# Designs tried in a protein design run: designed miniproteins, single chains, continued (2). Part 77

Each design is a single chain, and the fold is of that chain. pLDDT is the mean over its residues in the fold that is shown.

## One batch from the design tools (miniprotein)

Design m6665
Fold by ESMFold2-Fast:
Structure m6665 (fold): chain A 90 residues (1-90)
Amino acid sequence: MKYNKEVLELEVEATLYMMAATVYAKAGDYEGAVEYAEKAVKAAEEALKKAEEAVKEGKGTQQDLDDAQSTLEGAKKMLEEARKKLEAAE
């Protein structure tokens, strides 16, 4: 399949931030977990926007769009969980 490189790079960035949020949460640093989860959501939202634009221009694939939507959903769930843990820790 042909991938949009900019969308792929933003998805990698979102995934790395999600991994960082997971590590901070395991360490009990819920402030760090929230910070990185928020960065993951932002990167995933940018990836989805770029995937939608690329598909409209005929330069992206349905796979790019589906992957970006899945990444954003995962990042949002991670942020919600991290925020709940931070609230409980305060």
Scores: mean pLDDT 80

Design m6666
Fold by ESMFold2-Fast:
Structure m6666 (fold): chain A 92 residues (1-92)
Amino acid sequence: MMEELAERVKKLAENYEKMEEELRRAREELFDELVAEATEESLAAALKAEEEAIELYKKVKEEKPELKEEAEKAIKLHEELKAFYEELRAAL
């Protein structure tokens, strides 16, 4: 239900800076290791999951305007994860 998505959005917003730092570290320090472990199938699944998450959080933004800022942070984080997975796939 929408209440579960709203709670998830709030938790993502609370941990936004930490998750951004973890993504930055993965990009800078773990990129080659992650490319070595990745498969076309695993990256395709990850990209689809990020696209689905972005779509769900856009619905939260529309249905719960009081969570607009939190939803925008969640969308931005998942868009950055999608871009990262696309870069890993290009390196495969």
Scores: mean pLDDT 83

Design m6667
Fold by ESMFold2-Fast:
Structure m6667 (fold): chain A 100 residues (1-100)
Amino acid sequence: EVEKIIKEFEKKLKELLKETKAKFDEAKKEAKSLEEFVEKVLEIILEYEEKVEELRKEALSQVPPEQQELAREKLQEIIDEISKELQEYLSKLLEEIEKE
């Protein structure tokens, strides 16, 4: 069932979001400057994007050909939502560093 595949994708992506937020927190602790923090964050974002694409490919491989387009659209909506949450989290961390 395609709905099950989409729900499993959303669950895995939310787990990845939690892991990525933890990596941002660690980067903030380790960074000695705003510039160093930005460099660490860019590396973390690249890893996040690669993992999102792997999860997307895995999910789509389980979807029947006739439902591929609908599944891609729904997965992209979830990706966009989670990416927005990640961007908001990063913005809060940047504000905290600038205030310190």
Scores: mean pLDDT 87

Design m6668
Fold by ESMFold2-Fast:
Structure m6668 (fold): chain A 63 residues (1-63)
Amino acid sequence: DIMDFVRQLEKQMLESLEKAGYSKKKAKEIVRKQLLLIGKSYLSMPNPKIQQFGKALIELANN
């Protein structure tokens, strides 16, 4: 499931930032911005599977 995969990716990103010394609030802010940027980039690509990942990333960022 694409949504399960992108949720695991978000979790790994959050854990990495928190281990690097960012607060939970700041880590969530950074990850949300990254998910939106990556998602928008994927939506611009001419590949339906990559576009599905882009949509999932944006959906997750907007929660």
Scores: mean pLDDT 85

Design m6669
Fold by ESMFold2-Fast:
Structure m6669 (fold): chain A 85 residues (1-85)
Amino acid sequence: SLREEIAKQLEDMLRLLREVGAPEDIIKGVEELLELVKNGEDPDKILKLVDEIEEKIKTLSGGFRELMLGRLDEIKALIEELKKQ
C-alpha cells in the first residue's frame, strides 16, 4: 500500500539519521512521523509534521542536509498522493 511505501522510506531515513548521529529532535520527529503513518492518521496532520521536520533538517549542513531534504520531499509527494485518494 502507499502507507507501507511511505513507512519503508521513513524507516530508511531513520536508519541514515541514526548512523550519522543526527540531532535527537530530528530523529524523534521522524519516529513520530512514522507512527502517524503506521496508525492511519489524517494526511493533513502528517504533512504538518513533515513541514516541522523539514525546518529542523534545514539546520543541518552539507551534502547530508541535501540528501535528507531530497528524501523528505519524496516522502511528502507520496503523502500528497495519499491525500488525493
Scores: mean pLDDT 87

Design m6670
Fold by ESMFold2-Fast:
Structure m6670 (fold): chain A 70 residues (1-70)
Amino acid sequence: RPPSPSEVAAVFTGVALRMIGLVLEGRPDEAVADFRAAIESETDPELRQAILEAGRVVAKELGLPLLPDP
């Protein structure tokens, strides 16, 4: 039932690359919105954690402000 390690890695990588792409296009607000939508639509806690970690890594590297996770 839990997601496989490959699914977790794919979600992390996909979210990170999408956010990086949007920031490089000069659309950091859309990167944050897309990240928030991904977190809100994901019900699996392990996949949600992968999305959150990807967002944090991108935010740290690119200086992108993210809303704190409650």
Scores: mean pLDDT 76

Design m6671
Fold by ESMFold2-Fast:
Structure m6671 (fold): chain A 61 residues (1-61)
Amino acid sequence: SLEKKAEEAEKKGREGFKNLSEEVLEGMAEGLGRMAESTIGKEEGEKFLEISLEKVREKVE
């Protein structure tokens, strides 16, 4: 029915928003890591990026 289709669309919207929020947080952490790499050097920047992505994944659970 049309009503059930509307409810499914709303549910998919909520799931999509959650997934987008996770992707946005990961993108921000990656961006910060790249900025650190350009500022403090490649090796330290790579470590910062790895830690940042790990923290984002931890919070997304």
Scores: mean pLDDT 67

Design m6672
Fold by ESMFold2-Fast:
Structure m6672 (fold): chain A 73 residues (1-73)
Amino acid sequence: SEKEKKAKELLEKAEESEKLSEEYLKKGKELGKKSDETGSSELASLGSGYYILGVGYLTEAELLRRKAEELLK
């Protein structure tokens, strides 16, 4: 059905956003560790930026999954 097709597209976008979230959160954590080891405030700021992006993509994925669930009701 059309609803199932749209739900599948939303779930695929959610998976892409989840992958980006995981990647950015991992990058943020790695930069945070390097900042702690080196004392670099620039690395700390960059790491925080990646964390914010990662959380943003996770939120987007949750919204996309919710929309897909609503279409399948």
Scores: mean pLDDT 88

Design m6673
Fold by ESMFold2-Fast:
Structure m6673 (fold): chain A 70 residues (1-70)
Amino acid sequence: SQEELKKEIIEKLEELYKEALETGNFEEMLKKIRELEDEASKKLSQEDLVELSKKHKELLDKFEEEKEKL
């Protein structure tokens, strides 16, 4: 389902942000995020992409706050 796919993508994004904070490898993080965004654009409806983008923005904001503390 679209809901299950969105959840899977969000969980993968959370792990990528966590790994980048632990390793400092932001280049690898950006590459993998781009690959996930490309896959999502091919598999999700426009409405589901909007919802995913909103959730991704929330994750990105948390990541930037944590990165500022490093």
Scores: mean pLDDT 83

Design m6674
Fold by ESMFold2-Fast:
Structure m6674 (fold): chain A 75 residues (1-75)
Amino acid sequence: SDPYSSEALLKLLEEIKKDPNNAKAYYNAGKILYNSIDPNFPNSREPELAAKYYKKAIALDPNFKEAEENLKKVE
């Protein structure tokens, strides 16, 4: 199973719809958006959108160190 696939992202977006306070789901979605690069489309990575998801995770959990560290990579 590929944790950075479009299918994994869609499942996380569904989790966010069910629980919009799930900081971990926002963080994991941000990781997919930043790290998922389709080899046929090298510009498929979305760092700006990943940053928004990391910021939401931090807003929901201000002690979320991994989200803060990954946000620094996209800014």
Scores: mean pLDDT 75

Design m6675
Fold by ESMFold2-Fast:
Structure m6675 (fold): chain A 93 residues (1-93)
Amino acid sequence: SEVDENPLNVFAWLKEAIIAAKNGDNELAKKYLQRAKNAVPRFSSERARQLFDYLVNAIQSLINGDYKKAQEYLNKAVELAPTDPDILELKKL
């Protein structure tokens, strides 16, 4: 099966999914989200796994139109990666 063991590729797909969802392209967002989930990533740390879970939940909330819940998950992601400029930009819903 499709396997991407590099967490950076998985996070790149999640970032693209958030951008697509923010632009109203829910089908593209779902495709990127599914790629990230299907990669079966091996995380080097619990922090990386938590960041993945928060971004997945944020994307799912955006697709469902739950902007408040999406913002809560994005805030949690920023707390785990406060110096990542890409994640900071994604907080702007």
Scores: mean pLDDT 75

Design m6676
Fold by ESMFold2-Fast:
Structure m6676 (fold): chain A 73 residues (1-73)
Amino acid sequence: SDMEKFEKAYKELLKAAEELKKIDEEKGEKLEEFANGAKDVAENNPEAAKKMAEALEKKTEEGKAYIEKKKKE
């Protein structure tokens, strides 16, 4: 279901946010805020769950890319 995809994407972004907090606490907190905002939207508008999952997946990719960049510095 779209909600199952959303829940998976939400957990993955929270995991990325936690790893990012170890490197840049402010950026990690902003990823967590984004995840929670997407959760509020999906819970109030279940029809948006698929789009919110896609947005969370993109943010997870961005967060992981930033972490890898910082590890090389």
Scores: mean pLDDT 85

Design m6677
Fold by ESMFold2-Fast:
Structure m6677 (fold): chain A 103 residues (1-103)
Amino acid sequence: SEVERHLREADEHLDKAIENIKKAAESTDPEEIFKYISEASEHLLRALEHYQRAGFSLDEAIAYIEKRFDEEIKKEKNPNIQKFLKAFRDLFVTLARRQAARR
């Protein structure tokens, strides 16, 4: 169904966002960090749009993405990766709310 397609696409984008955040956390080059953060931001925005197209409210989509970040943070043993995941979770909430306020 269209709902199943959007959920699949959202999950794929969320996975890619988390992967890019982990790569940013493991980089010491500011240029690389910015590129990975940019890619992660793009994937998170696409994930948000696809969750909403699957029938999630904005708040439900944000909560779902936050829950996925929290699960990754709990599993992660590298403190730098944990810090980046937490920072990006907070950044994502800020960006998502800012996008909503613009509409």
Scores: mean pLDDT 86

Design m6678
Fold by ESMFold2-Fast:
Structure m6678 (fold): chain A 68 residues (1-68)
Amino acid sequence: SADLARDLALGQRFVEQADQILAIAASMSDALKQQIVDSLLAMADRLEAEDPALSAQLRALAAQIGSL
């Protein structure tokens, strides 16, 4: 589906830019960090069947943001 293709492309880009995302997230409010974590986890859930490796990487990124 178009939504799945979009999630795959965005997920790959987020993983590729993880260091930059973490640097930006460090300056965000706890509320914004939680919204990003929730969004990444929702995306990981949708991608788990199609790309379990990317799903795992998105969950790891969400955990890193949540620990900032």
Scores: mean pLDDT 88

Design m6679
Fold by ESMFold2-Fast:
Structure m6679 (fold): chain A 70 residues (1-70)
Amino acid sequence: SIQQQLQDLQLKYDVFQFVIDSTQYILDKFGSNMPDDMVQNQKNDKDNLEVEAQNIKQKIDQLKEQLKQS
């Protein structure tokens, strides 16, 4: 069902946001003490997750709009 798809996508989105927020926290607190290559790798990983999270958000918004029209 659309409702089940929304629940699954929302959970996935929440997990991705948790990882993004946790990575940012680590960079903010420990980044100055980390090698530059480690910092850059963490930033790249976070940026990739943010793109994936935005794609999930778009799917959620599309399904919500579809549900309103039904």
Scores: mean pLDDT 87

Design m6680
Fold by ESMFold2-Fast:
Structure m6680 (fold): chain A 68 residues (1-68)
Amino acid sequence: APSWAELVEEGFRLAGELNALVKESGDEAARAEYERLAREFEQALRDSDVARLRAINERMRARLAELR
């Protein structure tokens, strides 16, 4: 299983990539979903919730695949 540090680094990378694609798309629905994922990511970090952070990273990866 990935370490906490690896999950955090992955999450920031995925969030950055999603933010860039959403800005390029101009899609309001995509932006709203990104903002929800970003809030969940922030909360998982505050709670040190490994399982939730893993789930959020998977959701961000899936969204990136859909938008690419």
Scores: mean pLDDT 84

Design m6681
Fold by ESMFold2-Fast:
Structure m6681 (fold): chain A 100 residues (1-100)
Amino acid sequence: SAALEEERRRLARGITLALLAAFAGLSKEDVQRALVASDDDELALLERIRAALQRQIAALQAQLANNPTEQLQQQLTLLQSELASVQSAIARLRAEAAAA
């Protein structure tokens, strides 16, 4: 059923956004909002996630400058990978909006 597939997509999107928001260190309120995000809210939430990931990356880079460890370098690499994924999602949504 097309209706069930659409509901599954909305649920999967909400779960993905909530997990990204939590990983980026956003508030519990932002995480809960992500679960029920409308299409209009998705871009705004991804921009907030992007900003939070950029702040975490800057903080880790400062820590690495003072105490370079393999663990901190691995954490930085993971955050940079997630930031790239979020930036790709933002670009896709902006392209879809421009095509509509």
Scores: mean pLDDT 82

Design m6682
Fold by ESMFold2-Fast:
Structure m6682 (fold): chain A 72 residues (1-72)
Amino acid sequence: MMSREELKAVVMELANYILELHEKNPSISQAQLDEILAEAVRRAVELSKTMSPEEVLRKVKEEVERKMKEIA
């Protein structure tokens, strides 16, 4: 199980990553960006129960990239 500090770091890195992807793809609306951020946080919290920080980051980043490609 991931510590609170590790989960906070994972969530912060995911948020920064998503915002960087949005800067490269400004066609994504604010509402769509909010949904992507909310889903990434939900997924990170759930996966943090069984996965390492590195595995959570890898898996959620892959899911985010897939979702953004579908929208863009």
Scores: mean pLDDT 82

Design m6683
Fold by ESMFold2-Fast:
Structure m6683 (fold): chain A 100 residues (1-100)
Amino acid sequence: SVSSAQQQIQSIMGHGMGQIGDIIDSGISNNQSVGTINSQVDSVTQQTISQMQTVSNSTNSTMSPSDQGQLNSITQQMIQQFQQGVDQYKQVGQTQINKQ
C-alpha cells in the first residue's frame, strides 16, 4: 500500500538522519575538518535518497496508476524534507566547529 511504502521511506529517512547526526557529532569530537564531515554527510545523503527511491520504484510496480502518482509525490516531498534536514544539520555542525 501507499501507507506501507510511506512508512518504509520514513524509516529510511530517519535512519539516514541518525547516521548524519552521528557523523557530525563524531567529526566534531575527533576534530575533523568541515570538508571531511561534509564529504561523509554527502555520501550518506546520496545513499539514503537512493534507498528511498528504490522502495518507491519497487512498490510502485504493484500499484494502480493513481497510487503510483501519490507514492511518487510523497517520495519527492520526503526527499526534499530530508535534504532540508541535512542542510540544517550541516549548519549546526559548522557553527559548533567555528566555536572551537
Scores: mean pLDDT 83

Design m6684
Fold by ESMFold2-Fast:
Structure m6684 (fold): chain A 57 residues (1-57)
Amino acid sequence: SEVARLRAEAMRAAVETGEQMAKALSAGNKDEAQRINEEGRKKITELTEQAKAAEAA
């Protein structure tokens, strides 16, 4: 289903964001980690809202 696909994409985005944020933090770059976190949160929220819209339709 479209809902399942969007939720799976949101989960993948969360994993990728966490991995990139961990690399930035390991390098001591807090500003980069914050940027990655903000970008990742926006993408995850967008996909989650799309999934809710698809479920409600």
Scores: mean pLDDT 85

Design m6685
Fold by ESMFold2-Fast:
Structure m6685 (fold): chain A 70 residues (1-70)
Amino acid sequence: SKDIEILENAIKALEEDPSETVARVIAHELLKAGIISEEEAKEIIEAARNGDFERAIKILRERLKQLKEE
């Protein structure tokens, strides 16, 4: 699935460069693609702003798990 590949690449990018800028770019692109909800995008950005990159990555990984079950 293209959505799975996009999300896996997004997770990798954030793991390699855990920054607010990368998290914001990822959240916006995933939201535009319809891969995550507005609420998930907001939570990722807020977690990254607080330096909680583990939480941001966890949200992305939970969504990846949901997509793989579809």
Scores: mean pLDDT 86

Design m6686
Fold by ESMFold2-Fast:
Structure m6686 (fold): chain A 85 residues (1-85)
Amino acid sequence: HMSDLEKLNAYVDELLKKIYEALKIATPEQREELLKLRNEVIDAYLKAREQIEKDPSKAQEYINELKKKLDEIGKRVDELIEQAK
C-alpha cells in the first residue's frame, strides 16, 4: 500500500516538473491547458489519499484508479509538448 503510494508520489513530482518545463515553451492556449492538467494531478492525488484513509480495505483499488488517471494526464502533457515544438 504505502510503497505503491510512495512510487506514485515520485511519479506525481516528475509529472509536475514536466508540466513546469512545458509551460516555458507553450503557447498561451497550451499554458491554460497545462495549468488545468497540473491542478488535475494534484486533485487526483489528494482525492486518492483521502479515499484510502477513509477505506483502507480498498487502497489498491484507489491506487490503481490514480495510476490510470495520472497516465491519461501524462499522455495529454506529452501531446502538448509535441505540439509546442
Scores: mean pLDDT 80

Design m6687
Fold by ESMFold2-Fast:
Structure m6687 (fold): chain A 94 residues (1-94)
Amino acid sequence: MEEEERRRQADVESLRKIFDLTLETLRKLGASDEVLERVRQLGDRAIEAVEKGDYEAAAQAFREMARLVREHFPGNPEADAIAEFFERLARSYA
């Protein structure tokens, strides 16, 4: 019971760091402020969903983030790696 709460808190902290790194990487790739804001909103939704134990909502947010990254940076290997990472996260929460 307490270990599950600690793991959830650790997951949330890790996700915040991952989203910060994602935003920094996308900004370096030339993402618009609109795209960066959408990524921030999806990150906030994913974190809130994990905190509430709504893993399906978290998985959906991760899939939307992967799609957003692929749509705005087609053929970019760094963007593809980010999208693949979030697609894997979505599967692990499904």
Scores: mean pLDDT 82

Design m6688
Fold by ESMFold2-Fast:
Structure m6688 (fold): chain A 100 residues (1-100)
Amino acid sequence: SMEELIKKIEEIFQETLKKMENASPEEIIKLQEEAYEEIIKLAEEAGDKETAELAKAHKEQVLKRLEELKKKKASTEEIVEMLKEAYDLFLDSLKKLKKA
């Protein structure tokens, strides 16, 4: 179920990236809220409190960084690159957590 949870999270991130192709900055923020909420619910339903807490922490950091980028009028390209890096960092953190 751990490998299955990781695959579902990867699928959520991939689907979110596709939705962002036609999204405004405001819509991108909403898509992040929805994606992380879905991940948190999947982890909670699996009884995986560590993954749920990790997802909550990453959600907070990503949303704060997005608000900063929005205030600086960052390009959509800059926003998307930051989000790709955040997704990779989350998956790496999760994989390390599960090996500990």
Scores: mean pLDDT 84

Design m6689
Fold by ESMFold2-Fast:
Structure m6689 (fold): chain A 61 residues (1-61)
Amino acid sequence: DPEEAEKIAKEIRKELSKRITSKSGLSLNDAVGLGVALLSQGVSREEAIDRAVERIRELDS
């Protein structure tokens, strides 16, 4: 459902912004997409956010 995916993406983006400052919108957008995909696969919210934070760190290295 595109509407639910969009809502989840907004919540993920908000939570990532509390935990890390992204150097670019590209790394933030990539990490949001990863977080949404992980949640869709049944990964917990906390684990999905932790992996998305690591993804931003990787891309911004």
Scores: mean pLDDT 80

Design m6690
Fold by ESMFold2-Fast:
Structure m6690 (fold): chain A 80 residues (1-80)
Amino acid sequence: SAEEEAEKLLKEIEAQVKALEANLDSLSLDEFLAALKAIQPTLDKLGELFAKNKMSQELIDRARALVARLQALAAEKLAR
């Protein structure tokens, strides 16, 4: 189902974001930006699923939290 696909993609991005958070200080800015670029196709697929399908509030809240984490991570990296 679309909801199962969205949950799978969310788990993949969450794992990638967790890895970036763990390695934030050891990554160069270029390496960090390359990692974000590598995540982008999965984020785009997730966005399309949410645009085309009615998702549970739980999945919507998870997606919002994920976007907030990515924004905070980028802001922290750019401030250093």
Scores: mean pLDDT 84

Design m6691
Fold by ESMFold2-Fast:
Structure m6691 (fold): chain A 93 residues (1-93)
Amino acid sequence: MAERQELVKEANRIIEEAERIMSEADTLLKQAIKEGNKEAQMYAISAVAHAIGAFLLAKGALDSPIPEARQLLESARVHLERAREDLEKAKKI
């Protein structure tokens, strides 16, 4: 089996999840601005920033040799997890 195929599959999953989080966080940010909810605005902005980080790192992994791609995907997973946490915090307010 090609190791590259598994890395590509993971990178694409991270990209799709990051795009989903960016979309949801943007919607929550617009709502929080209308409501004057400064705390929800902060979490929504943080979620977007981390989702962008995960997206860019996963895209970088697709264009990188395997050792570098693994490091980029590891960093992308960290950003994606932070984005999920901040998105959930934004939803609770």
Scores: mean pLDDT 87

Design m6692
Fold by ESMFold2-Fast:
Structure m6692 (fold): chain A 84 residues (1-84)
Amino acid sequence: LKINSKLVSQRLLEQGYLKTEEHRQALEELLKGVKVGETLPKEALIYLNLLELTNLTGVADEKFLTELAEKLKLSSASELLIPE
């Protein structure tokens, strides 16, 4: 399972955390192909810090994904995940 980079980036734009489509595309590309348990790119942390996550440790772990889903107003962390 990998992060749904398009959904994450689109939700940050829709909720006003990102201001431009250029930033949305940048975040989508940075998160593209990141699998559960992998290290997040440092550049992606710049965007994700806008959400003020307590579990932003630099790894796409269960605590991070659960908090991210809550901040993005998703029903569960599973909505953030797609097949490889």
Scores: mean pLDDT 83

Design m6693
Fold by ESMFold2-Fast:
Structure m6693 (fold): chain A 87 residues (1-87)
Amino acid sequence: AVEEALRELERAGEELKRKLEEVAKDPSVPEEKREMAAKLAEEVPLAVEELRARAATLPEEEAVELLRRAKEAVEGAKEQTEKIKEE
């Protein structure tokens, strides 16, 4: 249901935030990428809150689809974040 999809999105978002915070603190990563990672880490919780609010205004089927697509986007962002940290 919507609550389960939202919980999965929140978990994925928290994992992404943590990975971005690690990149922001990594001295082997270029300063520009560290600054970008720090900014994105602050923005991820806000984006999740906006998606939660939007899902609450939609029919269940549309809300689930929105949250599923958002989770896919977060998972993709996690993969890109790992590539930045990888040597």
Scores: mean pLDDT 80

Design m6694
Fold by ESMFold2-Fast:
Structure m6694 (fold): chain A 109 residues (1-109)
Amino acid sequence: KKKELEEKLLELKKALEEAIEIALANSENAEELQELKKLAETQDEMKYVILLAGIVLLANLEKAGADPEVIEKVKEALRKGDVETILELLKTYFSDSLFDKVIELYEEL
């Protein structure tokens, strides 16, 4: 299972990095999203993947005009590298196949 988990992690990382590139191209808050991505890059690989999913969630929430308190909660969790809060927010706000895969991979660890 270790090799299968490593392959899933690599696939998910690539998919999320691509999703963030698309989000950055279409976001008025691209500078803030890019800074959050740089902070995520300082973490270990599993935390990095979860934080990437959190950045995609943030971009989706901002585009949807979500509650400012929710948006700020996501931003604070991303700045702190609080992966547990990010996972909870991913479960709560958007049903997305990438988010479901991140949650599944984390639960297998």
Scores: mean pLDDT 77

Design m6695
Fold by ESMFold2-Fast:
Structure m6695 (fold): chain A 69 residues (1-69)
Amino acid sequence: DAEAERERWRLVGEQSLKAGLEALENGDYETAAKYFQAAANSFRRSGDEEGATRAEKLAQEAKDLLEKK
């Protein structure tokens, strides 16, 4: 069931995005970047290019914050 698989990947992406945002708020930029990358990959697998693009931007922001210690 390809549709059910895409929906599962979308939900995984949403959960990873939420975890990334929580890590970002806690100042855990390394963990945030990893979760945002996982979210982007999951959204791409679900066909959600908009969600993937948003997650990639958040991953880049977290990486930029990690470099500025």
Scores: mean pLDDT 84

Design m6696
Fold by ESMFold2-Fast:
Structure m6696 (fold): chain A 71 residues (1-71)
Amino acid sequence: SYEEILQKVKDEMLKEFEKLKADPSLTDQQVLDLLQVKAVELSNSVEGLTPEQKKQLTIEVVNIVQDELDK
């Protein structure tokens, strides 16, 4: 289902977030920029989703990582 795919992609993005935040040479803006690229790549790599669902997945995942970065 879309929700199962969203959870899987969210988990992958949070893992990438932790990896990027561990790099002291990266600013918060650079971390966000790299996560946005990763979100697009992961959403495009998922099979079984419509173009509309891939766009929605990218938006939802980016919003989640922006929220984590603002903590």
Scores: mean pLDDT 81

Design m6697
Fold by ESMFold2-Fast:
Structure m6697 (fold): chain A 79 residues (1-79)
Amino acid sequence: SMSSEAAQEAIRKFNELYEEKGLEEAYKEVLEWANSIPDTSQRAAALAAVEAQKGMLEGKSPVEVGEAAQRAVDRARAA
């Protein structure tokens, strides 16, 4: 399946901010942006991408990264 446009934008913003400001500030700023997305499906995709990117950069296992991404999707859909 094709990646969500919002997920691709989240990864791009995260990488740009990570190079400029480091991990914590990149995570905070992209998370704030992703939470502002009005469409539930696009917001869920963006939030999942943010959590996956953070987990990978922190050296978490693929299972932990997948679980964090899924929790982000579940939270976005419940709101």
Scores: mean pLDDT 84

Design m6698
Fold by ESMFold2-Fast:
Structure m6698 (fold): chain A 98 residues (1-98)
Amino acid sequence: MLEELRERAVAAIRAGRIAEAQALLDEIAELDSRAALETVLEMARALAAALLEQARNSDLAPAELERIEALLARELAEAERLAAESRSLDELLEKVEA
């Protein structure tokens, strides 16, 4: 069930159905906040891939395409870093309580 919701959220964002993706994310967050964070990261990767494909199909100069690719890669790396930091804080809190 949770995996099904995650798959639907990623599919919705790929199709540009932002409102549907957001509603599915809210539903996932109610069930599992960690799964919601991982789903956001998957959605970010899917959106970045779609934007890159759109840029490649446009009449952009090679230098501009390379700049867009570099920017998206940097934003994804930042998102992954924030997700990892969030997990580390949660693990630390569990250890302190134990």
Scores: mean pLDDT 73

Design m6699
Fold by ESMFold2-Fast:
Structure m6699 (fold): chain A 69 residues (1-69)
Amino acid sequence: TKEAMIETAVAWLREQGVPEEEVERTRERLAAAPDPLAMILEALRWAHEQGLSEEEIEALRARLQATLA
């Protein structure tokens, strides 16, 4: 579900030490996405802007895609 996908992304970001302000901002952006693919693209764009490594970005993508099954 959309909610499960958002909570998965948010929980992962908190584990990476992302500030709560950025976590909530990301939650809002994901909630505004029109479909699950757009949500994944938005999450990956955000992670890139935050300076996360390619390995961390790939891990996030894999976790989000798993919630779509």
Scores: mean pLDDT 75

